# Designs tried in a protein design run: designed miniproteins, single chains, continued (4). Part 74

Each design is a single chain, and the fold is of that chain. pLDDT is the mean over its residues in the fold that is shown.

## One batch from the design tools (miniprotein)

Design m14567
Fold by ESMFold2-Fast:
Structure m14567 (fold): chain A 78 residues (1-78)
Amino acid sequence: KKEKIEEIFKHLRGLVENRDNKEKVREHADKILKLAEEYPEFKEEIETALQYIANNSKEDALKFIEEMEKKLLKKVEE
């Protein structure tokens, strides 16, 4: 579970960090869509993160992603 969460959030961060590069944005978006299908238990979190990324600054989006990853990782370790 921990590895799956880390993989998802790696691509979410990649989408935010590379949002000025259309090719990389497409690659990360495609990966995120595939991950949402492979890990349906995290679909709601992925959708929430994508919506936040679309409507917020890069700095705020990265901070939101970091906090969400931390909460999910803590939940699987409890």
Scores: mean pLDDT 78

Design m14568
Fold by ESMFold2-Fast:
Structure m14568 (fold): chain A 86 residues (1-86)
Amino acid sequence: MEKVIEELKKLGEETVAAMPPEARERGQRILDEAIEKAKKLTEDEAKVVMGEALGRITRVGDEASARLQKEIDELLEKIKNELEKL
C-alpha cells in the first residue's frame, strides 16, 4: 500500500508541477485530498481514487492551457503505466 501511494504521489506532484501556475494550487489540493483518502482505503480502492484525482487534475489543466496540456497528458500516461505495474 505505502509503495503504491508514494509512487502515485510522486507522479501526481510531477503532473501538478507541469500545470500553469494559476492551476497548480487547485491541482495540488485535488492531489492532497486524494492521497489523504487513499491512505484509509485498500490498495485497489486507492488506485481508483488516485486515478480519478489525476483525471480531475487533467480537467483543471485543460481549462488553463492547451500548450501545457501535452506535458500533463504525458505525465498522466506515465502514472497510468505505473498503476498497471503495481
Scores: mean pLDDT 73

Design m14569
Fold by ESMFold2-Fast:
Order: structure tokens, then sequence, then C-alpha cells
Structure m14569 (fold): chain A 90 residues (1-90)
């Protein structure tokens, strides 16, 4: 039971980490590169909702915080690399 709940929490943390990494890419494009990807209000809403979901899960399973942070960072770096390679072709 407890092990199964932890495994489900781990899967949810991986999904939330990937979504957070994607939001970090969008944030960099919108605010550092000044490219309009979505309305600022929509971005802020998505970020807040994701952070609230992640915080609730990590408050229950604080040991999963490194997994969340690593997954977000890996997703961010992977997407940024793909976008940089695509930009070189244009």
Amino acid sequence: MAAEERERAREEVLELGKEYGKLKVIEDFMFKKKVLVMPKEEFEKRKRELEERAQRLLDRYPELRPLFEETAQETYESLMKELEELAKQF
C-alpha cells in the first residue's frame, strides 16, 4: 500500500517536473528572448497552478523534491538544445 502510493507520487512528480521544465523554456522565450509564446496572464496562471500542485505533492513526499528538480532541469536542457539546433537551420 505505502510503496504503491509512493510509486504513484513518483510518477506524478515526473509528469509535473516535465511540465515545469517546459514552462521554464516558455519563460525564457517570453521574458529573456522577448518572443510572445502565450499571454503573460495565461503563463502566470499555468505556472501558479503547477507550482501549487507540485508543492502539495512535495509537502506529502519531500524526498521526491530532487527528482522533481532534476526532471525539470533535464526537460528544460533537452528542449533548449532541440530549439537551438532548429534555430540554426533557419
Scores: mean pLDDT 80

Design m14570
Fold by ESMFold2-Fast:
Structure m14570 (fold): chain A 74 residues (1-74)
Amino acid sequence: SGELGLAELQRRIDEALDLLATYLKTGDQAYKDRADAILQQVLDLARRTLTPEQLEQLQADIEARRAAVKAAVE
């Protein structure tokens, strides 16, 4: 159960970051709104299912991956 939940969270994060990359390339706000909504859903689920240490690590990983996406598009 936990393994499936973590895989689903990672899949959703990958989806959101791909949408963020599209937003950064196109300037289309709809992609940013969709990415933000998915990340919010991921963090809401993570807060309910992960330990505080796992949540902190997940948030750090998301921030690092967002920074990498921005750097790759610039």
Scores: mean pLDDT 82

Design m14571
Fold by ESMFold2-Fast:
Structure m14571 (fold): chain A 62 residues (1-62)
Amino acid sequence: SMAEKRAELAERLTRVLNLPPASAQAIADSVPDEKIDEVLELLDKVERGEATPQEVVDFIKS
């Protein structure tokens, strides 16, 4: 479900960007439903060293 994907996004933003959980949740809540899957894929790439945290931030702001 989208709610499960958004919760996963908040948890992964906390780990990758070292944000407080409340800040990660606020950012996750601001991401449009249509962008969630691509943000999650981009976070997977950051964890593998294939992308940067800045690329995640830039994509969310686009």
Scores: mean pLDDT 83

Design m14572
Fold by ESMFold2-Fast:
Structure m14572 (fold): chain A 63 residues (1-63)
Amino acid sequence: SPLQEQYQRLQAMDEAIASLSPEQKAQLDAIADELTKQLAAGKITPEEHVDRLFAAVFALHAA
């Protein structure tokens, strides 16, 4: 179901974030701040904001 898919995706994200080093967490915070500014400026949609944040989390986790 769509709700189960969202829950699994959120769990995977939480696990990825928990595995990040302090340096990677600082990088994620910087990316999140920039994405929030772009969203506030109307440069990206809420959907693009979520997708780009997820991509950043998983890219850092894979490094």
Scores: mean pLDDT 82

Design m14573
Fold by ESMFold2-Fast:
Structure m14573 (fold): chain A 115 residues (1-115)
Amino acid sequence: NPDAERALAELNALAPIMVENANKLLKELGLDFLKVSVEGGSIRFEVSVPPTPEVARLVARINALSYAVARGLLSLEEAIEFLRNRVSTEELLERLRERGASETELDIVRIQLEP
């Protein structure tokens, strides 16, 4: 899928900005058991707790939100509100769509927010 290949290339290009956004989210939420870095042009999460489905879901959510903020589709404050369960997934995706997110971007974000 050419759109998926383009989206992955764009994710890799945004990786340093996504890492900065992810680290700000982790700090704001007190998630000291997660660390984020750039490795091989992609973002990497290091986890200091057992790899449970809940931790995997949290990592996926931080990744998706860090991307949306890096793309200018979401503020850091809105990402924090979502992680505090103040905004639903559908409401968040609607905001991204209204702000010019492509259908491919919305699909990738949805998969990471709703595994």
Scores: mean pLDDT 79

Design m14574
Fold by ESMFold2-Fast:
Order: structure tokens, then sequence, then C-alpha cells
Structure m14574 (fold): chain A 64 residues (1-64)
């Protein structure tokens, strides 16, 4: 399903970010919350992707 594909993509992003920044990094924790909410049906795939984009943008701005 679309949800399963999006969830797989978010989990891959979490693994990469966790390896790079550590498991307790705020962006990693927020991505894990998004993945849980998507898996539980509290977010649509489109809503999950939008929130992932917001997390990445905020992380990028905080690094600049």
Amino acid sequence: SERDRVLAGIRELIRWMERTFGPDHPAVLELRRIARDLEAGRLSPAQALSRVGDVLLKHYESQS
C-alpha cells in the first residue's frame, strides 16, 4: 500500500539520521513519532510526508 511504502521510506530516513546524529537527536525522535502515527492510522501518507518535510527543513535551518 501507499502507507507501507511511505512508512518504509521514513524508516530508512530514521536509520540514516540515527547513524549520523544519534538516536536521541530531536529530528530522529520526531520522525519516529511521525512513523508511529502513520502506522497507527492517525496520519495519512500525505500528512506524514508533509510533517517529515517540516522536520527536515527545521533541522537544516538549525544547522545553518
Scores: mean pLDDT 85

Design m14575
Fold by ESMFold2-Fast:
Structure m14575 (fold): chain A 83 residues (1-83)
Amino acid sequence: DAREAGEEAVEAVELASRAKTAESQTGHALRAIGSAMDVNLLGGSEEVREETIRRLREAARRSKNPIARLAGLGAARSIEAGV
């Protein structure tokens, strides 16, 4: 469901933040964006969308990894844009 897709997106940003290799970081980052797009595709409510955007931005803000930060912010923007 859309809520679960949102949770997967946030977890992917957190995994990207903790990953040790560039390949792993990029893989998790791409999954975060894909899962975020699924929030809209699966018909996420305004509440689910807003909460997921908030959590993605929080995960990005807490991360020291530039790939994870970019993924979290990009994922949040994709939900806002209805992509």
Scores: mean pLDDT 85

Design m14576
Fold by ESMFold2-Fast:
Structure m14576 (fold): chain A 94 residues (1-94)
Amino acid sequence: MEETLARAVAAGYALFEVAAEHPDNPILQKAADEAAPYVEKLVPHLTPEQRERAVELAGPYYDRLRAAIDNPEETQKLADEALKLMREAVKLLE
């Protein structure tokens, strides 16, 4: 469970960062807006160590999103993957 929560928050952090770098990208802006309430629900359930782990795990997600930015189909796929991971993590809290 802990690693799943950390990975979900990492994906959310990556979406926020890359969306901030690309304010004109509608796929990333929509994904970041949808991710915000999930990250807000997940972060309080992380220990300080798990929050540090999420920051570490966010690096590869940033790289993947930045590499995909000029391809709308790949950007949408990665955004959907991140949102799915966050939704599944939130379900584990129910």
Scores: mean pLDDT 83

Design m14577
Fold by ESMFold2-Fast:
Structure m14577 (fold): chain A 82 residues (1-82)
Amino acid sequence: SDERDWEALEHLARGSRALKAGNIDEAVEHFRRAVELSPGWPIARLALADALRKAGRTEEADRVLQELLDSNPDFDVVRRAL
């Protein structure tokens, strides 16, 4: 668990750096890996959805946000993003 959580955090950090550099597709892949390593981490799913929208992959972004809302129905930021 701890090792998986650390690897997820590393991928979130790498994705954030890629996004800041304008490497949107690289950011998507890092955030996707963070979600795979930590499926219950809302921040990783929000980061993935944001990167997918920036990549023009809006249907994929909406699916990620819906999955997050389904697991966290009281998460207001997801409702506003949909």
Scores: mean pLDDT 82

Design m14578
Fold by ESMFold2-Fast:
Structure m14578 (fold): chain A 95 residues (1-95)
Amino acid sequence: MLPPLVQATLDRFNSVGTNSSNLAQQYSNQGNTKGQQLGNQSSKLSDKAKDLLLQGIRVASGGTPEDSAKSRELFREASRLYEEAKKLLKEAQEL
């Protein structure tokens, strides 16, 4: 039902979220507050990006020019949050 490209994008968002959550737990066990905070923030942003991506897909199904414009804005916001999540994950990994 979902196009393969959309599923691949969701899988990438899930991967960042899972890796960030796992890394936050590892840092929590080590008492590394900075690493825990970075991992938790990255995971939260990845979850928000997925929600916005799914909202954009639903809005796009309306088929009007206004729906298309709103969908594009949601996709841009999702991409922005995903890139932010990746940066935070990288910062956590480099600690």
Scores: mean pLDDT 86

Design m14579
Fold by ESMFold2-Fast:
Structure m14579 (fold): chain A 101 residues (1-101)
Amino acid sequence: MDDEKIIEEVKETVIEIINYIEKGDMRKAVTLEIGLAFRIGSLDDKLRKEVFEKINEIVDKRLKETPDEEIRKKIRETFELLKKNSEKFKEVFDWLEKKMA
């Protein structure tokens, strides 16, 4: 897949996650977070770093625009989970690649 297309799709998913958090639909937000974490975990080190830079830009901007403290907290916690889960999925992909080689 084109790296630029992957970055744009990641940005769209991040915005969708935040929109579900703002609507109070945490089940959909978490479902999208898990799927995004799996996708990011499958990327090479360079592209994974680049997508996290873009995620941080979007999250920081939305946090500044969000007046509700509880929503800001849920956004922060969800994207902390995204980083943690993406690292776990990376470990699984690295393990499987080593086993299949």
Scores: mean pLDDT 86

Design m14580
Fold by ESMFold2-Fast:
Structure m14580 (fold): chain A 72 residues (1-72)
Amino acid sequence: MSPLVKKAQQLLAEAQELLAKEKDPELKAVLQGMIAALQRAIADPDDPNLEGFLKQAQELIKKIKELLELQE
């Protein structure tokens, strides 16, 4: 299995956990979109943009985690 697919699976699990905890409907929509994109990335691991996408997804997940921590 590709290392990038493993990273995508890890980020997918993190995004799903955040979606379960998130109460803001706008952030839920962002997380749902990211989950769908990560699922597509896992299905098509030969995408040359996959590494860049995973980097951006990781940054967005980190920002959402920080925002949740500040709200609680």
Scores: mean pLDDT 78

Design m14581
Fold by ESMFold2-Fast:
Structure m14581 (fold): chain A 83 residues (1-83)
Amino acid sequence: ALASHLEALALYQQIGDKNGEAISLNNIGVVQQNLGQLKEALASHLEALALYQQIGDKNGEATSLNNIGVIQKNAGQLKEALA
């Protein structure tokens, strides 16, 4: 799953498809979150958010913000568990 999303990201970057690049970054972020890689997942969703904002895709922007919110909530729970 992650390897396929990384290949898709590289292809979209090569052809200049910013929408495909943003979708791939969100998918990478979801996989990273499921693996417990919260910092990496946050970075991937933030990159997707920036791309959606650049192309004016308000739906993609909203989806990315929701994903960021879920990760921040999970990171807060992890900090509480480690305290």
Scores: mean pLDDT 80

Design m14582
Fold by ESMFold2-Fast:
Structure m14582 (fold): chain A 91 residues (1-91)
Amino acid sequence: MKVAAITGVTSPEAARAAVDYAVEQGADKLIVGSENEPAARIAHLLALEKGIESEIVPSGDEAVEKAKQYGKLIDERELPGARVLVYEEKK
């Protein structure tokens, strides 16, 4: 299982780009920090539309903390207006 933490989402466009990137990396679940609640909600809804589990948490730090419990960091990407960290379960 791959879990993506999305942090620092600033806009609807950034939310879409972050979700699209996480999907491209094979994420099965998203955890989204909600410092910007409207943008985080857009990311959450886009993930659900793509058939991916999604959870909104109060902060990007909490999103990363929850995602890293699933496994090892395999990818980290800075996007305009968002950061995506992908974790994969340890074999």
Scores: mean pLDDT 85

Design m14583
Fold by ESMFold2-Fast:
Structure m14583 (fold): chain A 70 residues (1-70)
Amino acid sequence: MEEELVERYVRFIKRLAEQALAEGRSLEDVIDLVRRAGDAFAQHLEDLGYKEGAERVRKEVDRLIEELRA
């Protein structure tokens, strides 16, 4: 189910960022980590034919990166 996969991937990326920040990783390392994870999940969703889901993951990643830089 596309919706469930999108929600699961977005939650994973947010948790990944939270944990990396809590562990004291640099902001740039966290941003790189979030971007890499987002790209991998978006590509996987596209491979499954979930183009709208892939686009939503990319937009959520962009939002998270902007929040991290704020």
Scores: mean pLDDT 85

Design m14584
Fold by ESMFold2-Fast:
Structure m14584 (fold): chain A 90 residues (1-90)
Amino acid sequence: SEIEKLFKKISELRGEIINAIDNNDREELEKYSKKLIEELKKLEKYFPEKSKEAIELAEKLPSASQEEQLELVHKIDEILGEIIDAYYSS
């Protein structure tokens, strides 16, 4: 399914973002945050409100402090969990 492919890509990008945060690599954080936003924009077609919330949080990542970066990722994870639950719940 197209949506499941997006979930896989978003999960991979989330992993790269965590690696960038752990390594204090601002360039990789900016790179993967932009890629995450691109994939979330594709997800907007299916989950418009929740995807927009995740995009707004992801846009803050490149300029956030290290502590704020972890808080933003946690909030993005919560929204992504809600999207995944909505997709698999009937």
Scores: mean pLDDT 87

Design m14585
Fold by ESMFold2-Fast:
Structure m14585 (fold): chain A 64 residues (1-64)
Amino acid sequence: SEEDRELRIEVAAIDVLYAGRTFEEAAAKHGVSVEEVRRAAQRLKEKGHDGMVELAQRLIEREA
């Protein structure tokens, strides 16, 4: 689904920002494009802590 793809893009962006992956490595790992990951990483940086809290909540809801 589009929602599933969006979540994978955001997780890939976290791999870049916090796990030291390249955009190319993260995109390949999560099956998304490099450009999608770049945009998501920029959005997360702009939102700061609140962006990370929102993403964590979405991941918890998905696993439940």
Scores: mean pLDDT 76

Design m14586
Fold by ESMFold2-Fast:
Structure m14586 (fold): chain A 61 residues (1-61)
Amino acid sequence: KIEEVAKELTEKTGIPLEEARRIARLYLTGRLSDEELRAILERTYGEEKAKKALEILEKYK
């Protein structure tokens, strides 16, 4: 599941695959909350990409 989520993140948002794998792993294992994940992604990639990434990740929750 993590690899599938990471690939979809890269395809839909342009987040590099290695970082997408890290994000997917941390989120899906419960190490990051939705709010924490959104804050980190908004800071790094901007609000639009953060919103899209969170939608993808929530789908696999």
Scores: mean pLDDT 79

Design m14587
Fold by ESMFold2-Fast:
Structure m14587 (fold): chain A 62 residues (1-62)
Amino acid sequence: SSALKKVEEEVLERLQRKADELRSMGKQADAVDPEKGAELYKEAQRLEQAAKEASRRREEYE
């Protein structure tokens, strides 16, 4: 159970970092392909929502 908590903690941290990375990539993409930039921003938002939902459920894992 402790190992599962560590895995979930790392997953949540990675989701948050990935969202930030996607926003940065979206900003870079805007200069070349605005549609790609918009998709990256939306993906970042989805990951943020997923991380928040997962965080609420994480207390008991299942």
Scores: mean pLDDT 76

Design m14588
Fold by ESMFold2-Fast:
Structure m14588 (fold): chain A 66 residues (1-66)
Amino acid sequence: KKEIEELEEKIAQLEQGIQRLQQLQQQATAAGNTSLAKQSQDDIARAQKELAKLRRQLEELKKKAA
C-alpha cells in the first residue's frame, strides 16, 4: 500500500538524517563549538520524536492491513 511505502521511505530517510546530525554534533563538540553542538543535539531530539511518531503510524497501518 502507498501509505506504508511512503512511511517506510520517510523513516529510512529520517534515520539517515539523525545519523548525519549525530556526526555533526560530535564534530562540533570536538571543535569546541558549543552553540552548534547544542543546536545539533536539539535537532536530533526533535527528529527522534518524529521518528517514533512515524514508526507508530507504520505499525497501525500494518495492523489494519493484516
Scores: mean pLDDT 83

Design m14589
Fold by ESMFold2-Fast:
Structure m14589 (fold): chain A 89 residues (1-89)
Amino acid sequence: AAARAALEAEKEAKVAEIIKEAEENYASLNPEEQEIVDRLIRAYEEEGYLAALVEALRIAARLGELPALSDAELEALVAALRAKEEALA
């Protein structure tokens, strides 16, 4: 129970960090990068944390890197969260 609660808190914290960093840099983005951020925020609000990270990874792979985050860093976060979720299943 405690481990599952800690994982959920970690997911929320990681997604919140990504969104905050993207929002802080939003005005410096080109229109394609802004679309990536908009889709990430929507996926987070409507589909949950892991779905938002998966969507961000897919979009980044097609349209370039998210501001202040590399594709490798985003992929590592998704992989780490998936591994932790599997371990606590």
Scores: mean pLDDT 60

Design m14590
Fold by ESMFold2-Fast:
Formats: sequence, C-alpha cells, structure tokens
Structure m14590 (fold): chain A 96 residues (1-96)
Amino acid sequence: EISEDEKKAAEFIKEKAKKENLELKDEDILKLSRLVVLAYNGFNKEITEQVFKIYKYAKSLGLNENDIFAIIKYALENDIVINSEEEVEKLLKELK
C-alpha cells in the first residue's frame, strides 16, 4: 500500500510540520506524500519542501482540503513555485 518513497516524503513532511508548529492529520500527510511521489516518480526533498510550503500557506488562508490539494497538484504539474500566501491566492483565482 505505502511505498518506501511515500514513507520518506511523509517523514520529511512530519518534521517540517513540527518545526512550523503546524498540526497535520496522518491522512493529509499521506495524501501530500503520494502527490509528490506520483508527480516525480520517487522521493524528491526539494519538491516535498515546496509542497509543504504550499500546504502551509493555503492552510493559513483557510482554504478547504479539496482546494489545497488542487492547487498543489496544479503547481506540481506546471512547475510553479509558491513562496507566499498572495501567490496561493493568485493561483486559486486562475484555477476557479
């Protein structure tokens, strides 16, 4: 069910969440891990870190889970780098 690469991505996300004092459900961590591994055919630390940043900013904006994961998937598919809440808002407007 869960691959070695998904486990590595999940562990990385858990560590980042602890450092940022952000509470993530195990199911959300797993979903994020699967998105990264699927998009890049394995564990990539840089991409996993970018995915975590997008999740953090989108969560801070109060976006629902479906919108957060849609933004992450779109950003990964289009190699879009997100570094702020404003960039998440702009991308959400482009998707909606």
Scores: mean pLDDT 78

Design m14591
Fold by ESMFold2-Fast:
Structure m14591 (fold): chain A 70 residues (1-70)
Amino acid sequence: AQAAAVAAAKAAIDEEVEKQRAQGKVDSMEFSLHVQEQIDALKAAGASVAARNEVGAYAVQKYEELKAEL
């Protein structure tokens, strides 16, 4: 269950990355709010601190990749 929730959160982050890539701009505030929404959903679902940290680290990696592309 937790692995599926983490995968869903990462997929939602990937959707925000594709949205910003399609717009040709990085909106750091929008990205941060979207990531925080996913982390809050994981916390509400009872995900471990390690699982939430994994999603946070994934978001940082995706944000840096997006900045490098644009």
Scores: mean pLDDT 82

Design m14592
Fold by ESMFold2-Fast:
Structure m14592 (fold): chain A 69 residues (1-69)
Amino acid sequence: MEDLIEKGAEYTAQGNYEEGAKLALEAARLSGLPKEEVIARLAQRAWEKGASVEDITRGSNAAMELLPD
């Protein structure tokens, strides 16, 4: 799971928020964690890697739509 969060954060930091959202979905499925928790972890790590606020926002919104409740 953590490897998926790290990779998703890297994609988000590169402006590839769609791949980041897909990796968040995979991490949620493997971990059983609530989608909000997975998205928050990925967003925090992406921010630490220098992702823009716009890319984090778009990635978080895409992940919220993809991940099950």
Scores: mean pLDDT 78

Design m14593
Fold by ESMFold2-Fast:
Structure m14593 (fold): chain A 77 residues (1-77)
Amino acid sequence: SDAARLQALLERFRELLGRAQDIAGRMVEKGMDPSILYELQRIFDEVGEAIRARDLDRAEALLERLEEKLEEAEEKL
């Protein structure tokens, strides 16, 4: 159901937000270029908008893109 999909997306969004906050803290500690953090913030904003609009397909696609960018950032830590 759409309600079950929405719940799963919200849980995934919260998990990725926590992961991004950890990555951001570690990047700041290491004096790394913060440019990727601005890109991550933009994608998070887009996910939030898609969820609010109940565009579940777009939210899922954006969360997948966000996970890819988080993995890329973690590889540089």
Scores: mean pLDDT 85

Design m14594
Fold by ESMFold2-Fast:
Structure m14594 (fold): chain A 64 residues (1-64)
Amino acid sequence: SEEFIRELAERAIELARKTGIPVDEAAKQIADELGKKYNLSPEATEVLHRTIVVEARRLLAERA
């Protein structure tokens, strides 16, 4: 699950870079799509969004 979250965070960073939107917004789009695909509750989707954002910020700080 940690590897999967890291992959989602990488996708959020890439989406933000390509589109110019904030990483938080990119992570929300990814979490919303997965929430629909896996039929997650709104609460679970919100937790997923937050988890992707935290990991994305960690990766960006590590690369700075």
Scores: mean pLDDT 86

Design m14595
Fold by ESMFold2-Fast:
Structure m14595 (fold): chain A 64 residues (1-64)
Amino acid sequence: HMKAEDYTFEKYKDKSLEELLEDAKKHGITVFPPLTDEEIEKAKELGIPREKALLVRAFRAHFA
């Protein structure tokens, strides 16, 4: 399996929301922990929408 550290905002900023949703379904990810203030700021800096940032966060939590 992939490591949590592989699921970064920088790596996934160019991936479509649809691709991330399909990956989440494939891995059975149903838990979406809330974003921290730091994560919200970082996502804004990278131009990542909140919905996409939540998916990346969920992947990190799942594989942690």
Scores: mean pLDDT 74

Design m14596
Fold by ESMFold2-Fast:
Structure m14596 (fold): chain A 65 residues (1-65)
Amino acid sequence: MKYAEAIRELNRLIKEKGFDEAIEEVAKKYGLDPEELKARVEALQAKGFDRRTAAAYAIQILLDE
C-alpha cells in the first residue's frame, strides 16, 4: 500500500517541482533519509536504470527494509 502511494506521489512531484525536490519530499513524507534515497538512486542509475525507474526501485528497497 505505502509503496504504490509513494510512487504516485513521486511521479506527481517530479512533474510539478522537478526530480530533486520530489525525492526530498517523498523521503520526508515516508520517513526515509533523503541522502540515503539519493545514494540508492545513484547506485541504480550506475547499473543502467533510468532516473525514474531507479527512484521507484530505491523507494521500494528502502520501504521494504
Scores: mean pLDDT 81

Design m14597
Fold by ESMFold2-Fast:
Structure m14597 (fold): chain A 95 residues (1-95)
Amino acid sequence: PPFLSAEEAIRAAKGIAETDDPFKAIGLTLAVASSTDPRIVPALEEAIRSPNLVARQFALIALASLGTPEAKAVLRYVAEHDPDPEVRELARRLL
């Protein structure tokens, strides 16, 4: 996939944690999906701790696009522990 540095993908992942705008979240998620750097996973773990529902949902989509064992472990954690049943269902469907 195209030429995002790991640094740019990590910034995009951190941006997901800070947004309540689903259209902005889509763009940030596509930026993350362009990188396979495992250092993105800790930044997405910050996003899944966000009080913002949009941030958590798009962090799960970004984790699914990475598809690494570490990303799948985070998806399993969210499927079991997120306070929102819709977010838990999304995590289960993405596994």
Scores: mean pLDDT 79

Design m14598
Fold by ESMFold2-Fast:
Structure m14598 (fold): chain A 65 residues (1-65)
Amino acid sequence: SMIDEAVKAIKEAAERFGLEIVDISVEGKTITVKVRGDPEKIEEFERAAKAIGAHYGVEVKIERV
């Protein structure tokens, strides 16, 4: 599904930025990602995750832990 592909892409992006994904939850077409790591890398990841969401037609919310 589009959601499963978006989640996979988000996980791969977090790994590329060296970030820890604490949790991912899905509600309807909204993916909420809890992430931990370097604040500058989280900012870059937030931009990438939003672009992934736009590509797959899903909303992505990032929560910093």
Scores: mean pLDDT 88

Design m14599
Fold by ESMFold2-Fast:
Structure m14599 (fold): chain A 66 residues (1-66)
Amino acid sequence: SASEQARRAAAEELARVAAEHADASLDEQVGKLQEVARRALAENPEISAAEARRSSRGLHVTITVR
């Protein structure tokens, strides 16, 4: 479905950006991933929510589709 394709594309982009910034500080990594998530939400009508968060277990990224 278009929703699943949008989710997969967003997840792959988030993974790519995370890998590119793996050597950066955790705060910088969160900032970069939040930017990618915000752009995915803004540019893809199939995506209903996208966010990146810092937790005690590391970095968490959530993409929700319609």
Scores: mean pLDDT 80

Design m14600
Fold by ESMFold2-Fast:
Structure m14600 (fold): chain A 82 residues (1-82)
Amino acid sequence: MEKNFEKILEILKPVKWLSEEEKKKLAKLIVEKFPNKEIKSIDDLVEVISEVLKLSEETVRNALLNADKEAVEKLKEAIKKS
């Protein structure tokens, strides 16, 4: 569990539009829902964030890879409501 939490934070490190608190909250939600799932890449992270926040994988990918404004706002709102 700890190993996955640290790995998620490492993958999210370059995502400048997420605060450290938002990153930690998101990582905690992922670890709690998927304690045994191996998170190795941004694609794995897109999949688990989609399931945790109940957003489409397209929305999550557009936010994390392209910093798309609408996708970013949806992702941030979903984190706050979690």
Scores: mean pLDDT 82

Design m14601
Fold by ESMFold2-Fast:
Structure m14601 (fold): chain A 61 residues (1-61)
Amino acid sequence: SPSEQARAAADELEATRDTLSMEEFDARWRGIVDAALAAGDEDLANELMARGGELQRERFE
C-alpha cells in the first residue's frame, strides 16, 4: 500500500542518514511525510513528523 511504501522509505532513509546532509535528509523526509498524507494516513504522517524531528536532534544536534 502507499502507507507501507512510505514507512519502508522512512526506514531506508533513517538507515542511510549518516551519508546525507541535514538539508538533504529534511527534504527527503518531508517528501515521505507528504506521501503518507496523500495516501490519507494522517496517523502515519504524524508519527513520521515526530520521528523526523527526533532523528534531526540525534544526528545534527
Scores: mean pLDDT 79

Design m14602
Fold by ESMFold2-Fast:
Structure m14602 (fold): chain A 72 residues (1-72)
Amino acid sequence: ENKRKAEELLEKARIYLDKGDYKKAVKYADEAAKLGSGRIKAEALRIRAKGYEGLGDKEKAKEDRKKAEEVA
């Protein structure tokens, strides 16, 4: 159940990132990272990092990329 919800949230995060809605991309990626584990969590953290970069928060983006490497 949690894996499917995390995958759905991850897809939403990707869609909003593609649309340039960085705030929603970060929101859904954050929720996906909290529910997911392993590969799903790592991918959610990478999308959250891209969202933070879009918002101009380079430090949070760098931290999330590092965390994604540690989870994967």
Scores: mean pLDDT 85

